# Ledger of designs, part 33: designed miniproteins, single chains, continued (2)

Each design is a single chain, and the fold is of that chain. pLDDT is the mean over its residues in the fold that is shown.

## One batch from the design tools (miniprotein)

Design m5124
Fold by ESMFold2-Fast:
Structure m5124 (fold): chain A 72 residues (1-72)
Amino acid sequence: MLAELRALLEQVYPAAVAAEATAELEAALASGEATEEDLRRALVLARIEVLRAQGDLEAARALLEAARAAAA
């Protein structure tokens, strides 16, 4: 969900950067340039970055490896 993505990005990036990134993805989704799968991938990447910022490197690594396995 775009609101969840924005909230996650705001934990690791300046609010202006998080707002710009989510606005770009929202526009791409509205135009059909991006898919719901792209949104799901963005959410996973944002969660990894939040875990890294919190110092939970093991959880960040596990989530990244799970995402790579799902893509293979």
Scores: mean pLDDT 80

Design m5125
Fold by ESMFold2-Fast:
Structure m5125 (fold): chain A 83 residues (1-83)
Amino acid sequence: GASPETLAGVFGHIKEAVTALRAGDRESAIKHLEEARKLASTIEVKGDEIVEHLDKAIEAVKAGDTSGALEHLSQAGELAEQA
C-alpha cells in the first residue's frame, strides 16, 4: 500500500483543487492537480489509475469543463482510499 504521508498529500491536493475549481481559480486548481499527480505516480498498482483520472481532470480544467474535472477528481479520491 501507499505511505500515509503520500496518501494525505494526494487527498490534500485534490481537496485544494476542488476548492479552487469551485472558486473559479483554474491556475490554482491545475497547480494542485499537478502536485497530486506527482505524488500519485509514486503509488503502486492503483497509482497508475489515480494518475489517469488526475490527468483527465487537468485536461477538463484546461477545456473549461468543471463538471468533468470534478467527476474525475471524485474517481481519483475513491481510488486513493483503496490504495
Scores: mean pLDDT 86

Design m5126
Fold by ESMFold2-Fast:
Structure m5126 (fold): chain A 87 residues (1-87)
Amino acid sequence: DLEKLKEEAKKAEEKLPEVKEELEKNGEMTEAVKRELELTEKLIEMLKEGKSPVELMKLHLEMQKEKGLVSEEEEKEWLEIIKKKEE
């Protein structure tokens, strides 16, 4: 699983400049999109650096929250899991 995630991260890293250029070209580079791209870059970096699962989970939660894909209840559940794994 981790090896597969690292390979996907490399592919995403290679495609990220192309995606950014397309969004800028189309005038779709909003503050929300810019923030999402920054979080995606951090996730790719953390995966390549072998950061702990806890740090990866925190970043993933932040990304999902920015997209509005996480409810307040789901956020609380994720924070509890993260807290438990930090111990």
Scores: mean pLDDT 70

Design m5127
Fold by ESMFold2-Fast:
Structure m5127 (fold): chain A 62 residues (1-62)
Amino acid sequence: MMSLPRFLVSIPGVGPQVVVRLQSLLGITTYEQLRAATIEQLTSVPGIGETLARQLLEASKK
């Protein structure tokens, strides 16, 4: 499995700043923490809309 940061930047529309914000604002550093997050929590992060939040959750199930 790829590291979470490398995996996240492979998703269209995700830059390194989104990865840093997930860690700083929501404490998400692992795939398990990402899977436990809600769409509402993810969309609270600047730069993450509903479509990207859904893509993050789906991708975390791999």
Scores: mean pLDDT 74

Design m5128
Fold by ESMFold2-Fast:
Structure m5128 (fold): chain A 90 residues (1-90)
Amino acid sequence: MSPEEEARKILDEVTERVVAELEERGEYELAKEFKELMEIYTENLLQAIKANPEEYKKFLIDTLEDIKKLLLELDLDEAAAFVEEKIKEI
């Protein structure tokens, strides 16, 4: 799997987990907004990886750490824990 494919897969898994948690809470509008925000994170990450592929793990970890901070601020502790596990697997 290419670095770009791996990064996209991980961000897609994070997006699906967060959207599912928000939808379970009835937060459908916030779920849509979060999905749009995650697309921006994904596009920025993929552009960074294309510019410097040897740094892809650092870019991926930095992006996931930023997402984790956002999730904690939104009181999405379970989704934040999921992101932490993904960071440890890299």
Scores: mean pLDDT 85

Design m5129
Fold by ESMFold2-Fast:
Structure m5129 (fold): chain A 92 residues (1-92)
Amino acid sequence: STVTGQVRNVETGEELPPVTHSDAAEMARDVFRRAVELAKETGQTVMGIVRAETFDVALEIERTLREEAKRLGLKVTTSVGGTTVYALIEPP
């Protein structure tokens, strides 16, 4: 299945170029990495958004994002709306 990833600065509205990948877990890790980098560079809260084709894939993406957050010791809030996963990443 194809997944689409987006990273947005919540305060400024700055968006990184969107990405598309066939591997949901790899996309989740890429979006998370890019969002964390933006949060560190700006000192601001960043939203990672990953759109999946199915709810089951969205749950896998959310799980991957939570695992990456725990691995890096970062404060992240995740939610799933339909087939879209949101990750709110606070700066370290």
Scores: mean pLDDT 82

Design m5130
Fold by ESMFold2-Fast:
Structure m5130 (fold): chain A 143 residues (1-143)
Amino acid sequence: SQQAKVQAVLTQQATDVGNVAAHEMLSLQASGQTGTSAGVSFQKAAAAMADVLREAGWDDLADALLDLAAGKNPNEAAQRFADALAQAAVSVGLQRTRDVLTEALDRAIDAADPSMRPLIRDAKDRVDAAMQQAIDRVNAAQE
């Protein structure tokens, strides 16, 4: 059916966006491993993001982000983040997921040290581009 085809596209696009966002978060965490203070700055930014995610009811996503930012099994935490984000996107839709992620990343930028802000802005731009592509593909499947 048309509805089953749209649902399959949504599920695939949600998975793809989850993987992009998780990769960007992992890259932000990794930036702290080779430089002074960057990892601590990302933990502070990630805490601000986690507050927004919890307000949205996405506790699993927030917990995965905090584990990732702390360097606690970061590859496993990134996979948990990707999976939780994909589940949220399927549950509430890509546009609501985009709105929550945009607010979370803006709050992260505000909370971050000045040296970290350009890196988080670049990550936000790449995540937003992936969300727009996913939304466009789901909309195309509905037509």
Scores: mean pLDDT 86

Design m5131
Fold by ESMFold2-Fast:
Structure m5131 (fold): chain A 81 residues (1-81)
Amino acid sequence: EPEEVSQSTKEIQLPVTSKTYYLATVVYKKGDEYIAVSKAIDKETGEVVAEAEATSKDMEEAKKAAEEETLKKLEEKLKEE
């Protein structure tokens, strides 16, 4: 199984909404690669509203890519409402 090497949670508030979200990211090491999974969670309901995964040979690059893709998906959903 992939080994968990990093975990991070940030509180995010977007200008388009008064809602607060948690951006929770976990990074796993698999061979010579890092796999980051990022989730945007509604603080009020605990619902996962967006999720993305990214893979890179650099841990920080994988984490950043997963977080950016998750935020992009979250923003897209908020624009639909």
Scores: mean pLDDT 79

Design m5132
Fold by ESMFold2-Fast:
Structure m5132 (fold): chain A 69 residues (1-69)
Amino acid sequence: VAKEIDPSLTDEQAKEAEEMAKYFIELGKKAGVSKETIIGRIALYLEIKFGLDPETAEKIARAIVEKLL
């Protein structure tokens, strides 16, 4: 999913992004926060960890959340 949106990501980076997204989704569900809040948190993580631009990070975060929710 992540690599399909940004092919420049390594397989390891794409896997880490999906694993961390699962973590944020579980925390968000327990906290009762909105889907948009979960997407925003994942996108910010991707920007900081992998240096992705905000638009690409949000697209990846949204795709993962929509696949897993």
Scores: mean pLDDT 78

Design m5133
Fold by ESMFold2-Fast:
Structure m5133 (fold): chain A 69 residues (1-69)
Amino acid sequence: MELTDEEIKRLAELAGISYEQAKKIVEKVKENNGVLTDEQIEELARELGISVEQARRAVLLAKAFLDNA
């Protein structure tokens, strides 16, 4: 299911990242059916210029939002 712009914005606020970074994380989570490997999370963190911990948090939040959509 698609997340709304408002849901992506809320995800960004909760994870401490930008809207644009959150949108890319949501897209990656959707492509992988909510399952990302540690290596994929590390690559995503590097690509977006955020910490691995922030990327993990954002992935978990994106999965939770998608599961409740």
Scores: mean pLDDT 80

Design m5134
Fold by ESMFold2-Fast:
Structure m5134 (fold): chain A 68 residues (1-68)
Amino acid sequence: GALEEARAQLGKLLAERKAKELAEKYGGSSVEVRQVSPSVFEGIVKAGDKTYVVTVDALTGEVTVEVK
């Protein structure tokens, strides 16, 4: 429904924003955003030899960042 679509768009935008912030902060060379489920999005940023993964859960509002 429209509410689920709006929530998915917000989650995607938040993941894109967080990934862009990390790319700008760490000099990221590539940014990718993936939808893992209807409410969960991942932003992936490669900066030098490190990969930053931002996970956004649009239902809970939880945002986590992992460095690989």
Scores: mean pLDDT 79

Design m5135
Fold by ESMFold2-Fast:
Structure m5135 (fold): chain A 100 residues (1-100)
Amino acid sequence: DVAERLRQMARDALARVESLSDEEIKKILKEAYEKGFYVGLPKEVDRPDVAFEYSPVKEVEFTDEKGRKLKAKYVFGGEGVHWQGRLGAGGGIDIVDVEE
C-alpha cells in the first residue's frame, strides 16, 4: 500500500526532526519569527500521493530584539510524497501561533 508507505516515511522524517535539542529548536523558531517566516499548519488534504504526520503542539518562550516576551506554539512535521514515480520525505518545524 503506497499510502501506508508514505505515512511511514512521514513518521520517520518526524522522528528525525524531534531529535533536535530544546536550545536548537528555540534558536530555529526565534530566527524564523524574526525574519518573518511564520508558517501555520497547512489545511488537511486527503490525497493518495502525500502523507503528513505531526507531533503534539509544543510551546517555547523567547524574548525578541525589543525585549518583548513571546510564547510560540509549534509542531514538528514530517511528510512523505509520491510524485512522478518517485518517493521523497522531508521534516521541519511549523509555527502554529505566537502570543505576546
Scores: mean pLDDT 72

Design m5136
Fold by ESMFold2-Fast:
Structure m5136 (fold): chain A 62 residues (1-62)
Amino acid sequence: MELVKKAEELLKETEDRSAELAREGRIDEAIELSKKGYKEVSELLKKAGKYEEAEKYKKIAE
């Protein structure tokens, strides 16, 4: 489904951007970006009916 694809794309973008911030020494910004990204991924997966996967990413975001 399109929502699952969007979640996977957002996850990759979040991980890439967070890694770049961490490499630049912006650790706090990297952590906040990761939390926000994982929360959005969880919400997209929940809308797609992937409840188990959504819960996993929600826990990571916390």
Scores: mean pLDDT 81

Design m5137
Fold by ESMFold2-Fast:
Structure m5137 (fold): chain A 66 residues (1-66)
Amino acid sequence: GRIEKIFEKYKNEDGKITKAQFKKVLQEEFGLSEREANKIFNEFDTAGDGTLTPEEFKAALKAVEK
């Protein structure tokens, strides 16, 4: 689906999404501001490591989509 295609496009070598790539996804694909993208990233980065897992990424995009 759309979320899976976005994940494959933006994931890093470890199969995670970096903060910079996630903010780019939210701004370019979902039309959010940089401030909103940063807020959403911080909400879903539960490990605090500066990356999102595939599960965290999908959950974040589902929250934005609603």
Scores: mean pLDDT 78

Design m5138
Fold by ESMFold2-Fast:
Structure m5138 (fold): chain A 55 residues (1-55)
Amino acid sequence: SLLEERTAHLSPEAQELARRLKEGLLNSVLAPSEENAIRIAVTAAEIHEEAERRR
């Protein structure tokens, strides 16, 4: 899937975070398109992983 392709460079933990975020966004009141949900989830997962590396 597009999500899996775009998160392949991240840790397994960040990949799981992205998957959960995408599902949460699609089921939220915001209800973004799948493409926008993937973009948000990938960006958030990348930020999370970068923050963990700097800890």
Scores: mean pLDDT 78

Design m5139
Fold by ESMFold2-Fast:
Formats: sequence, structure tokens, C-alpha cells
Structure m5139 (fold): chain A 99 residues (1-99)
Amino acid sequence: MKENIIKQAKLFIKVVEEALKHLSPELRAQLQAEIDRVKKAIEDNKPIQEIIKEMRRLVETISANPEALAVIREVVEKLDLTPLEKVSLEGFLARAEAA
């Protein structure tokens, strides 16, 4: 289970990192800092609850910035993703829209 959540988190980070190229410098810096926190939590083998907490912070920042959410959606559409990867990403995006 932990491995699946980490795999989903890494996929979401990959999509957000691709989106950073299309965002303002200020928003890029903020999202990069939050991405780095998630990556560090995974690298340090933190409990899954802490990884989820850092992922939630990233999603909340995206939800506060409609421009970032729109760019991330465009990146998802342009990537050659499997149906399962698309469902996983839509889950993160739905949470961002609900926040």
C-alpha cells in the first residue's frame, strides 16, 4: 500500500514539475518548495501519513491558484498516460478543486 501511494505521489510531482515551466516565477518558486518537501519526505522514508500531509499542502497551494490548476490539467491531457495514471491524477485535481 505505501509503495502505491508513493508511486501516485511521484506521478503527481512529475506532472506539477512539467507545469512549472508555464507558471509565473513566484508561483513556480512556491510550488517547487512544496514539491521539494514531498520529495524529501519520500527520500527520508517518512511515515505515509507525513507524505500524505505534504502532498495535501501541495494540493492546497494548487487549489488556491486557479492558473496552476488549469496548466496542470493541460499537462495531464498532453502526457501519454495510462488510464490508471489518469484516474490517480484526476483524484488529486478533484481534491484541489474541492479545497
Scores: mean pLDDT 78

Design m5140
Fold by ESMFold2-Fast:
Structure m5140 (fold): chain A 69 residues (1-69)
Amino acid sequence: SVEEFDIVKALAFVDSLREQGKLDEEQRDEAKSLVIGMFMEKVPKEEILKWLEELEKDPEKAIEKGKTL
């Protein structure tokens, strides 16, 4: 649930995408950095969850979108 969603779970999800072969190591490291930035900037949890769903579907596009903040 959104109430149980935190930075630890978000970072674990990104690591799981790397383990599944959906991200390479560079994409994983960039995505983890972007997740940390989103939480530090207090981006709503629902937007972070949507971005993680986009990351799973299209890593390159999601990472570029994340860089624009």
Scores: mean pLDDT 82

Design m5141
Fold by ESMFold2-Fast:
Structure m5141 (fold): chain A 66 residues (1-66)
Amino acid sequence: SAQDFLEESFKELDRLEKEKASEGELNTRFQRIGQEIAARFDRETATKVLIEIGKRWQEILDKIKA
């Protein structure tokens, strides 16, 4: 489901933060997540999922840049 995908994606991004992943590694993971969203969900669901994952992605990126 979309909710299961969100939870798994958040867990993956949080793991990268804990492992002190580089900005490049985070970018690569986010790109792959975006491709999976586009492949698995309709436009409406994909938009909602991408917004939520994008918020978490931005939060982690801001912490790395701080």
Scores: mean pLDDT 80

Design m5142
Fold by ESMFold2-Fast:
Order: structure tokens, then sequence, then C-alpha cells
Structure m5142 (fold): chain A 82 residues (1-82)
């Protein structure tokens, strides 16, 4: 099972990734660092159902600090919609 910290990191990556700008509204009004992890998990499951590669988001999340100032790596891989 994913930890609460892992879920929050994946949500941060999803929110900041340019390829996911169209689904960024799923996190609108949420403080991702303080949001309910179950709510964030449900939003990530919805992103997966919309065809985005959540496993690639998870891999990017390993290198992303759990911080409001977190930035994606400059060479972050593209997240393609299936």
Amino acid sequence: MMSEEEIKRIALVAYHHPDLADVRSLFAGLDLLKADPELLKARLELIGLLGYDVEKLRELAKDTPLSPDAKLPADAPAIKRA
C-alpha cells in the first residue's frame, strides 16, 4: 500500500507536471501537503482512469521533496495520456 507521504508526493508531481495541466483542476482549492491522503488517492485514481500514466508520476515523486516549493527535475519524462 502507498504511504500518505508517497500519495502527497505523487499529487504534487501531478499538479506541477505540464502534461497534466488539463486535470490540475482536480486539485483546485487543496493544500496538497495538508489534504486528506484518501482524497488525494481518489484524485490520482481518477487521473489514471483518464489515461495518464500514474506509475511514471510515482517514479518522478521519488525525487520530489515533500515541500510547497518542490520543483520537478528539469529533465522530467513526458507523461502521455493512453
Scores: mean pLDDT 72

Design m5143
Fold by ESMFold2-Fast:
Parts: C-alpha cells; sequence; structure tokens
Structure m5143 (fold): chain A 63 residues (1-63)
C-alpha cells in the first residue's frame, strides 16, 4: 500500500545519500549523511578544501 511505498522511497533516498558520500570518500574527501526529517537525508562533504552538499528526499521518488 501507500505506507509501504513511502517506506521504500525513504530507504532509496538513504541509499542514494550513502552512495554519494562513498563516491566523495573514494576521491579522498570526508562525508557524512544526516537525516533532517522523516523523508529527507542531507549529505555533507569536504574535498580539496571545497564544501559539497546534496539533499535526497524520499518524496521526490513519488512525486
Amino acid sequence: GLKELLEQAIEKAKELAEQWAELVESYGGEAKVEQTSETVFKAIAELDGEKLEKVFDGLDFLL
């Protein structure tokens, strides 16, 4: 049902945030993932003195 679909979308957002963090770390950066709300994950990184940030929202997979 809708609840199970939402749970899967949230899990997808988390997986993508973690994959993005791993990508940055593979190039020698430091990265972390923070859950900022029920559906939103924020990936924050530093690479070569630059700050990088990307937001992943589970609702974007449904809308």
Scores: mean pLDDT 86

Design m5144
Fold by ESMFold2-Fast:
Structure m5144 (fold): chain A 111 residues (1-111)
Amino acid sequence: AQERLDRIIELLKEIKKYLDDVLAGKDPVGNLERIFRLLAEVGHLLDELREAGAIPDETYQRLYRLLDEAHRAVVEAYRALQAGDWERFKENVERAKKYVDEIIKIVEELK
């Protein structure tokens, strides 16, 4: 349980770094693609924790909802980027960061 919780936190911190990089204009397409892969890995680890009985079902459901909202924000950021809508892009990257921060807080409380 502890090892998977630590891994989730490391992945979420890496996601935050890539979100900051895209806001700075660094490889926005490549970094958004990396973020999608890392979000999927976080979801897989949450599923493993649930199967092991290492987190309560209500906590799993809350974390998965926040993860889905973060994923949707990244999708909307990608769409805004492709449309050249920089304001909508920034808004959705900031939304993704807020959801990621909330997930980190919940996961830290489980340790």
Scores: mean pLDDT 88

Design m5145
Fold by ESMFold2-Fast:
Structure m5145 (fold): chain A 81 residues (1-81)
Amino acid sequence: SEIDELVEYIRKKLEELTPEQRELFIRALALYFGVDPETIRRALEDPEEARKLLEEIKKYYNITVEQLKKIVDELYRAAKL
């Protein structure tokens, strides 16, 4: 599914971040979506938790998977700077 592809995409991008950049990315996601940083960390360790969180965010903000991916990409790019 599109959500499963997004989960795998995010996982691969995280592997390319330094520990400091990863912490910035987690904090940025938490702040942007109004979610606890700990919830984000759990989702990054568990694909099922990641899927559930992305589905809930998609529903809550009424956005498409493509829009969600674009937001994730922008936050990732900011963390990598």
Scores: mean pLDDT 83

Design m5146
Fold by ESMFold2-Fast:
Structure m5146 (fold): chain A 67 residues (1-67)
Amino acid sequence: SPSEVRRRVLDKLLAGEPLTPEEIEEYRAAEIQHDKELAKKYGLSDEQLAQNLADTEARAERMLAEA
């Protein structure tokens, strides 16, 4: 599930363990799904969803660059 992927990645980051590109891509997919579910659940605007998705993409790109 997205929450399990997010927890696994967070656990690794907190432990100082390196993330693989494959794990970062799983995290990206899980975060995108989570952003969409939050938008649906809380009635976020299209603009707010777009910003959250952009933030998720930027975060994943930084993680890939640092791996």
Scores: mean pLDDT 83

Design m5147
Fold by ESMFold2-Fast:
Structure m5147 (fold): chain A 68 residues (1-68)
Amino acid sequence: STMHDMKLQAAFSSGYDAAEDALRKGKSREEALKLAYEAAKKTAPSLSDSDITKVANKAVKRAEKDLK
């Protein structure tokens, strides 16, 4: 549980950074999501595709809120 939670947190942080950068550069939400997914997967490759997708979606939503 703790190790899994740490991986989710690390994946979210990487995904958030990628999403924020993409959105600041005027990229679409679709491209931001793709970049967040790629960043999260590189950071935590042992997480399931389902977990990575959830993390990437949360990261994009949070980055959109923070950039308003």
Scores: mean pLDDT 88

Design m5148
Fold by ESMFold2-Fast:
Structure m5148 (fold): chain A 80 residues (1-80)
Amino acid sequence: ELVEVSEEDAERAAEVARKMAALAVVAGKEEQAREALAREEELAKAEKDPSAREATLRAIEAAREALADRELAAELAAEA
């Protein structure tokens, strides 16, 4: 069950997380987005399934990149 059944889901989750973070930046909800990501990171670190943990941490990293760069966030939000 720990096979890459979630590879497509992991890629999609990272893309969705990045776009959601970008929309949060444009909407002025950066603080709420940062809090949500911190909570998700703690939950991900407690995850015992390595594939699920890696997928979630990758999505969190992608979202944090969008939160750190307002210009990138504006571009991503335009595509979302």
Scores: mean pLDDT 72

Design m5149
Fold by ESMFold2-Fast:
Structure m5149 (fold): chain A 89 residues (1-89)
Amino acid sequence: MEEYEKFVDEVIERLKKEGILTDEQAEQLRKAFEVARELLDADPSLSVREIAKKLQELGFEPVIASLAARLARAFREGKVDEFLKALDS
């Protein structure tokens, strides 16, 4: 619980610092990430593309859906540090 919250907060802080996300988009990303996590818990075989599509069907914007899907997959696979490093590049 607390580990995934730290991960999504770190990504949000970096993207807001770079001017990529607004405060409203950051809140949408938190919600989309939680849904993406639930989808992966139900079916760990879901690809980033499949998760993003499901999030878009729920009304999330494409950029938020794609980012949330990538974050949930990275967290599930234990690649949090690699994902954060890629954002710094």
Scores: mean pLDDT 78

Design m5150
Fold by ESMFold2-Fast:
Structure m5150 (fold): chain A 86 residues (1-86)
Amino acid sequence: MLENLEEGLRAFERDLEGLEEEFEKAKKEKDLEKLKELLEGVEYGLGVLKQLESVAPPELQPRLRELRERLERLKEEVKKEIEKLE
């Protein structure tokens, strides 16, 4: 099961990198609809991360906290850009 959890974390990290890239693009293009879509993706990712936190062994907890901090920062930045356009 450890390999499956590590693979899940790798997939999550890839998805997070994709969200960060899409955010930079949407921010540059001032794409309000895309920013709102990204906010939904970030919220979904936070839910997934909370589930992973509940089952992950102590050795993976620091990595989960790092991912959570990145995702929370992304959420704040996306919300800030949405507020600027509304």
Scores: mean pLDDT 82

Design m5151
Fold by ESMFold2-Fast:
Structure m5151 (fold): chain A 99 residues (1-99)
Amino acid sequence: SLSYLELLQLATEVVFDGIKAGLSEEEIVERVIDELIKANNAKPTPEQLEEIRKKAEEVVKAMREYVANKDDPEKRRQYNLKALKALDELAKIVLKNSV
């Protein structure tokens, strides 16, 4: 199973790769969920899976805004902070359900 920092790294890589590939927000969300569940052999309940999806959506949205605002240091800082908070929450819920 991946540690907290390794989950943050994996989620970040999956999102940026999806953005670079021109994938939709929904396609990137599904890839993040799939990769994190596989990496940690997570067995979430249906309610926990819904929470993971919501957190993954927050991560993807924040990272897309970060990429879109590359030339605005203030907006980049704001979206980077939002992305880090969403990543923290996502990693914690995945770890709680890891085997």
Scores: mean pLDDT 85

Design m5152
Fold by ESMFold2-Fast:
Structure m5152 (fold): chain A 99 residues (1-99)
Amino acid sequence: MSSYLQQGDQYLQLGQQYYNQGNYRLATGYYTMSASYYVRSGQLQRAADVLIDTGNRLRDVDPTGARGFYIRASRYYRQLGQYDLSDRLLQQANSLPDV
């Protein structure tokens, strides 16, 4: 629905603002909300893209958090029939250090 898409865009912008301020905890929360609203609007590809971008941003500072985002993105790609991308994201998540 258009209202969910607009909310997704607003939370994505808030996530980006807090990420740029170095507030990764709030940024992560807003990126998570953005992805959830994109899912509710039927935008699974956009939701998966947000989760991958968030995982990539967190990889060096929070590998455990990054792993979670890659796993969630892989589930959405699987729902989209993109099994190779899903499998590759799971492999990437499993390659991250346990910290």
Scores: mean pLDDT 82

Design m5153
Fold by ESMFold2-Fast:
Structure m5153 (fold): chain A 94 residues (1-94)
Amino acid sequence: SKFDEFKKKALELIDEMYERFAPTMSAEGQALFEEFRKEAKEALEKSKSIEEFLKNMDKLGKKFSARAHEAKDYQTENLLAYILGKIKDLAKEI
C-alpha cells in the first residue's frame, strides 16, 4: 500500500537524518533528538494513515521545538524543523 511504502521511507529518512546529524550536535542535543526519533517512530507505527502521522508529527514538532528553544539549543531546533519539512515533502511524493 502507499502507506506501507511511506512508513518504510519515513523510517529510513528518520534514521539517516539521525546518523548524519547526531555527530554535529551537543550531547544534550543528541539526547533530545534521540527522544524525538523514538516518539516519531512510535507515532508512525501507531498511525493508520499518512494524514494521521503528519498530524501527530506536527504535535511532536511543537513539543520538541519548544524544549530545544527553552534549552537555547537553536541548532537542534533548526534541525528538527528541517527534518519535519523533509517528512512532509516525502508525504507529497507518495
Scores: mean pLDDT 84

Design m5154
Fold by ESMFold2-Fast:
Structure m5154 (fold): chain A 111 residues (1-111)
Amino acid sequence: SLLEEIKKLIEELRELGRQLLESSDDPLIQRAGELLLEVARLAEEAVEKFSNDEKKLERIKELLKQAVEDGRRVLRLAGQDLSDPQVLNQLIGSILSLIGIIEDLRLLLKE
């Protein structure tokens, strides 16, 4: 079901956030981990509010899919040379994407 798919994505986001917070002392990697946990928290709140709204649940699912992809990218980058400008640019891009997802979830919750 759609709710089961969303629940699985929330669990993946929590695991990714935990892994990032435990695997690196880098402030940007830690920030990404914190953002993933915030996405998971907001997603649970949104699912409770919109449990009977299939269109909003589909939107939540797509936002969470993007957040999982961003989290997986950050996890791969955490194993690379963070002094490399190309690696840093990709990391910053993923963090900005996660911030945008948080803003979209917060906006959805105001509806």
Scores: mean pLDDT 91

Design m5155
Fold by ESMFold2-Fast:
Parts: C-alpha cells; sequence; structure tokens
Structure m5155 (fold): chain A 74 residues (1-74)
C-alpha cells in the first residue's frame, strides 16, 4: 500500500491535538500546521512529527510538537 497522503496525516494530527487540548479544557481558536516531517520506519509504519502554532480563545499563541506513530492495517 502507498504511504498515506500528507493531507490525511495532517488532518489526523490536527484532530488528535484538538482532542487532547479539549480534554485538558483548553479552548482553541486556531490551529496552524507550521512543519510536517514524515519518516518511514518500516513497510507498514511511519513516524509523523508535526509542529503546530496554536492560538487559544484568550489570544495566547504557543508552539506545540506532536509525535505520532502511524501504522497501516491491511
Amino acid sequence: MPAPSEEELKAAAAEELRAELAARGIDVAEIRLVDLTIRRLDPTTWLVVSVFEVTTADGRVTTMTLVRRVELAP
């Protein structure tokens, strides 16, 4: 199977970050992807390192790095 699309990986990473911030009670106004690095570990596994600029509802801006391991199930 080909590698998952960059857009698909970006969407998944943004969704995961949003869910984590919501679970912590953080109200997010904007999430912007600043950098995305995709590294293949093996034929079915990719390491995705995403750097986001997060703007909270109160106007704070912070940079967050999300590292996730993506496995393709056949």
Scores: mean pLDDT 74

Design m5156
Fold by ESMFold2-Fast:
Structure m5156 (fold): chain A 65 residues (1-65)
Amino acid sequence: SAMEEEIERLTNELIEILESEGRYDQAEALRKVKEEMLELARTDPEAARVYLGILRAELAKVKAE
């Protein structure tokens, strides 16, 4: 679904940034969050949309630095 594609895109971008900075423990933690968000997209799409908004804000903040 479009929501699952967006979750994957945003989390993969942030994971790549974390790994490029040597923050491997945080990147691994985010991979687990990604799997949980994908499960939420299937079981509770409304909750998944809220977390997508938070993820977009975090990625925008990181990219502005």
Scores: mean pLDDT 82

Design m5157
Fold by ESMFold2-Fast:
Formats: structure tokens, C-alpha cells, sequence
Structure m5157 (fold): chain A 81 residues (1-81)
């Protein structure tokens, strides 16, 4: 489930933080935003995995500033722990 995916990603993010690997932390934070958006989309409509991936890419491409702001917020939350 999405909850299990987010938990796993958060564990990897905390390990990246401990190592000072800011590039990996950024990538994991992006993945966490995509998982959260995927959960929101699947609550509203029934999508196949391929359709879900296409919708997530469309959201990222149409609203890059909003996507980056969400990534920044997740990254800042991980850095505060």
C-alpha cells in the first residue's frame, strides 16, 4: 500500500540525511511527493499503473513550481528530525 511505500521512502530519506547525501535525499523526497499524489488520484478515480504514471508526469510537467515546493516541504520535514 501507499502507507508502506511512504514508510520505506522515509527510512531511506533518514539514512541519506545521516550520510549527508543531499542528492539522494532530494530524489527520495521527489518519490514521496509522487506517492502522495498517486494516493490522492486513486481516491478520486480508478487508474491502471500505466494511466497513473501518465497522470503523475502530466501534473509534474504542468505545475513544476508547485511540485518543487512540495518536494522542499518534505525535505525540510526530514531535515528537522
Amino acid sequence: GFEDQLKTLKEFALKAKEKGDMETLERISEAMVLVELAEELLKKEKLTPDELNERLQEIKEKNPEEFEEKVKKIKEEILKE
Scores: mean pLDDT 82

Design m5158
Fold by ESMFold2-Fast:
Structure m5158 (fold): chain A 57 residues (1-57)
Amino acid sequence: SEYDKKIKELQKKLDQRLAELDAQPESQQVVNQYTAAVLNYIGDVLDIEFEKKKREK
């Protein structure tokens, strides 16, 4: 479905972002950005799932 495609694209974007952060020296800022990236991904996926559920009575 269109929603499954969007979720797959979000997963790919997250994987790319985490790889970029893994290339940086370890620091609290990198840990914070890693956490933010994961939380943003979860939020985006939930938004898509809520849209999907709202259209599918």
Scores: mean pLDDT 80

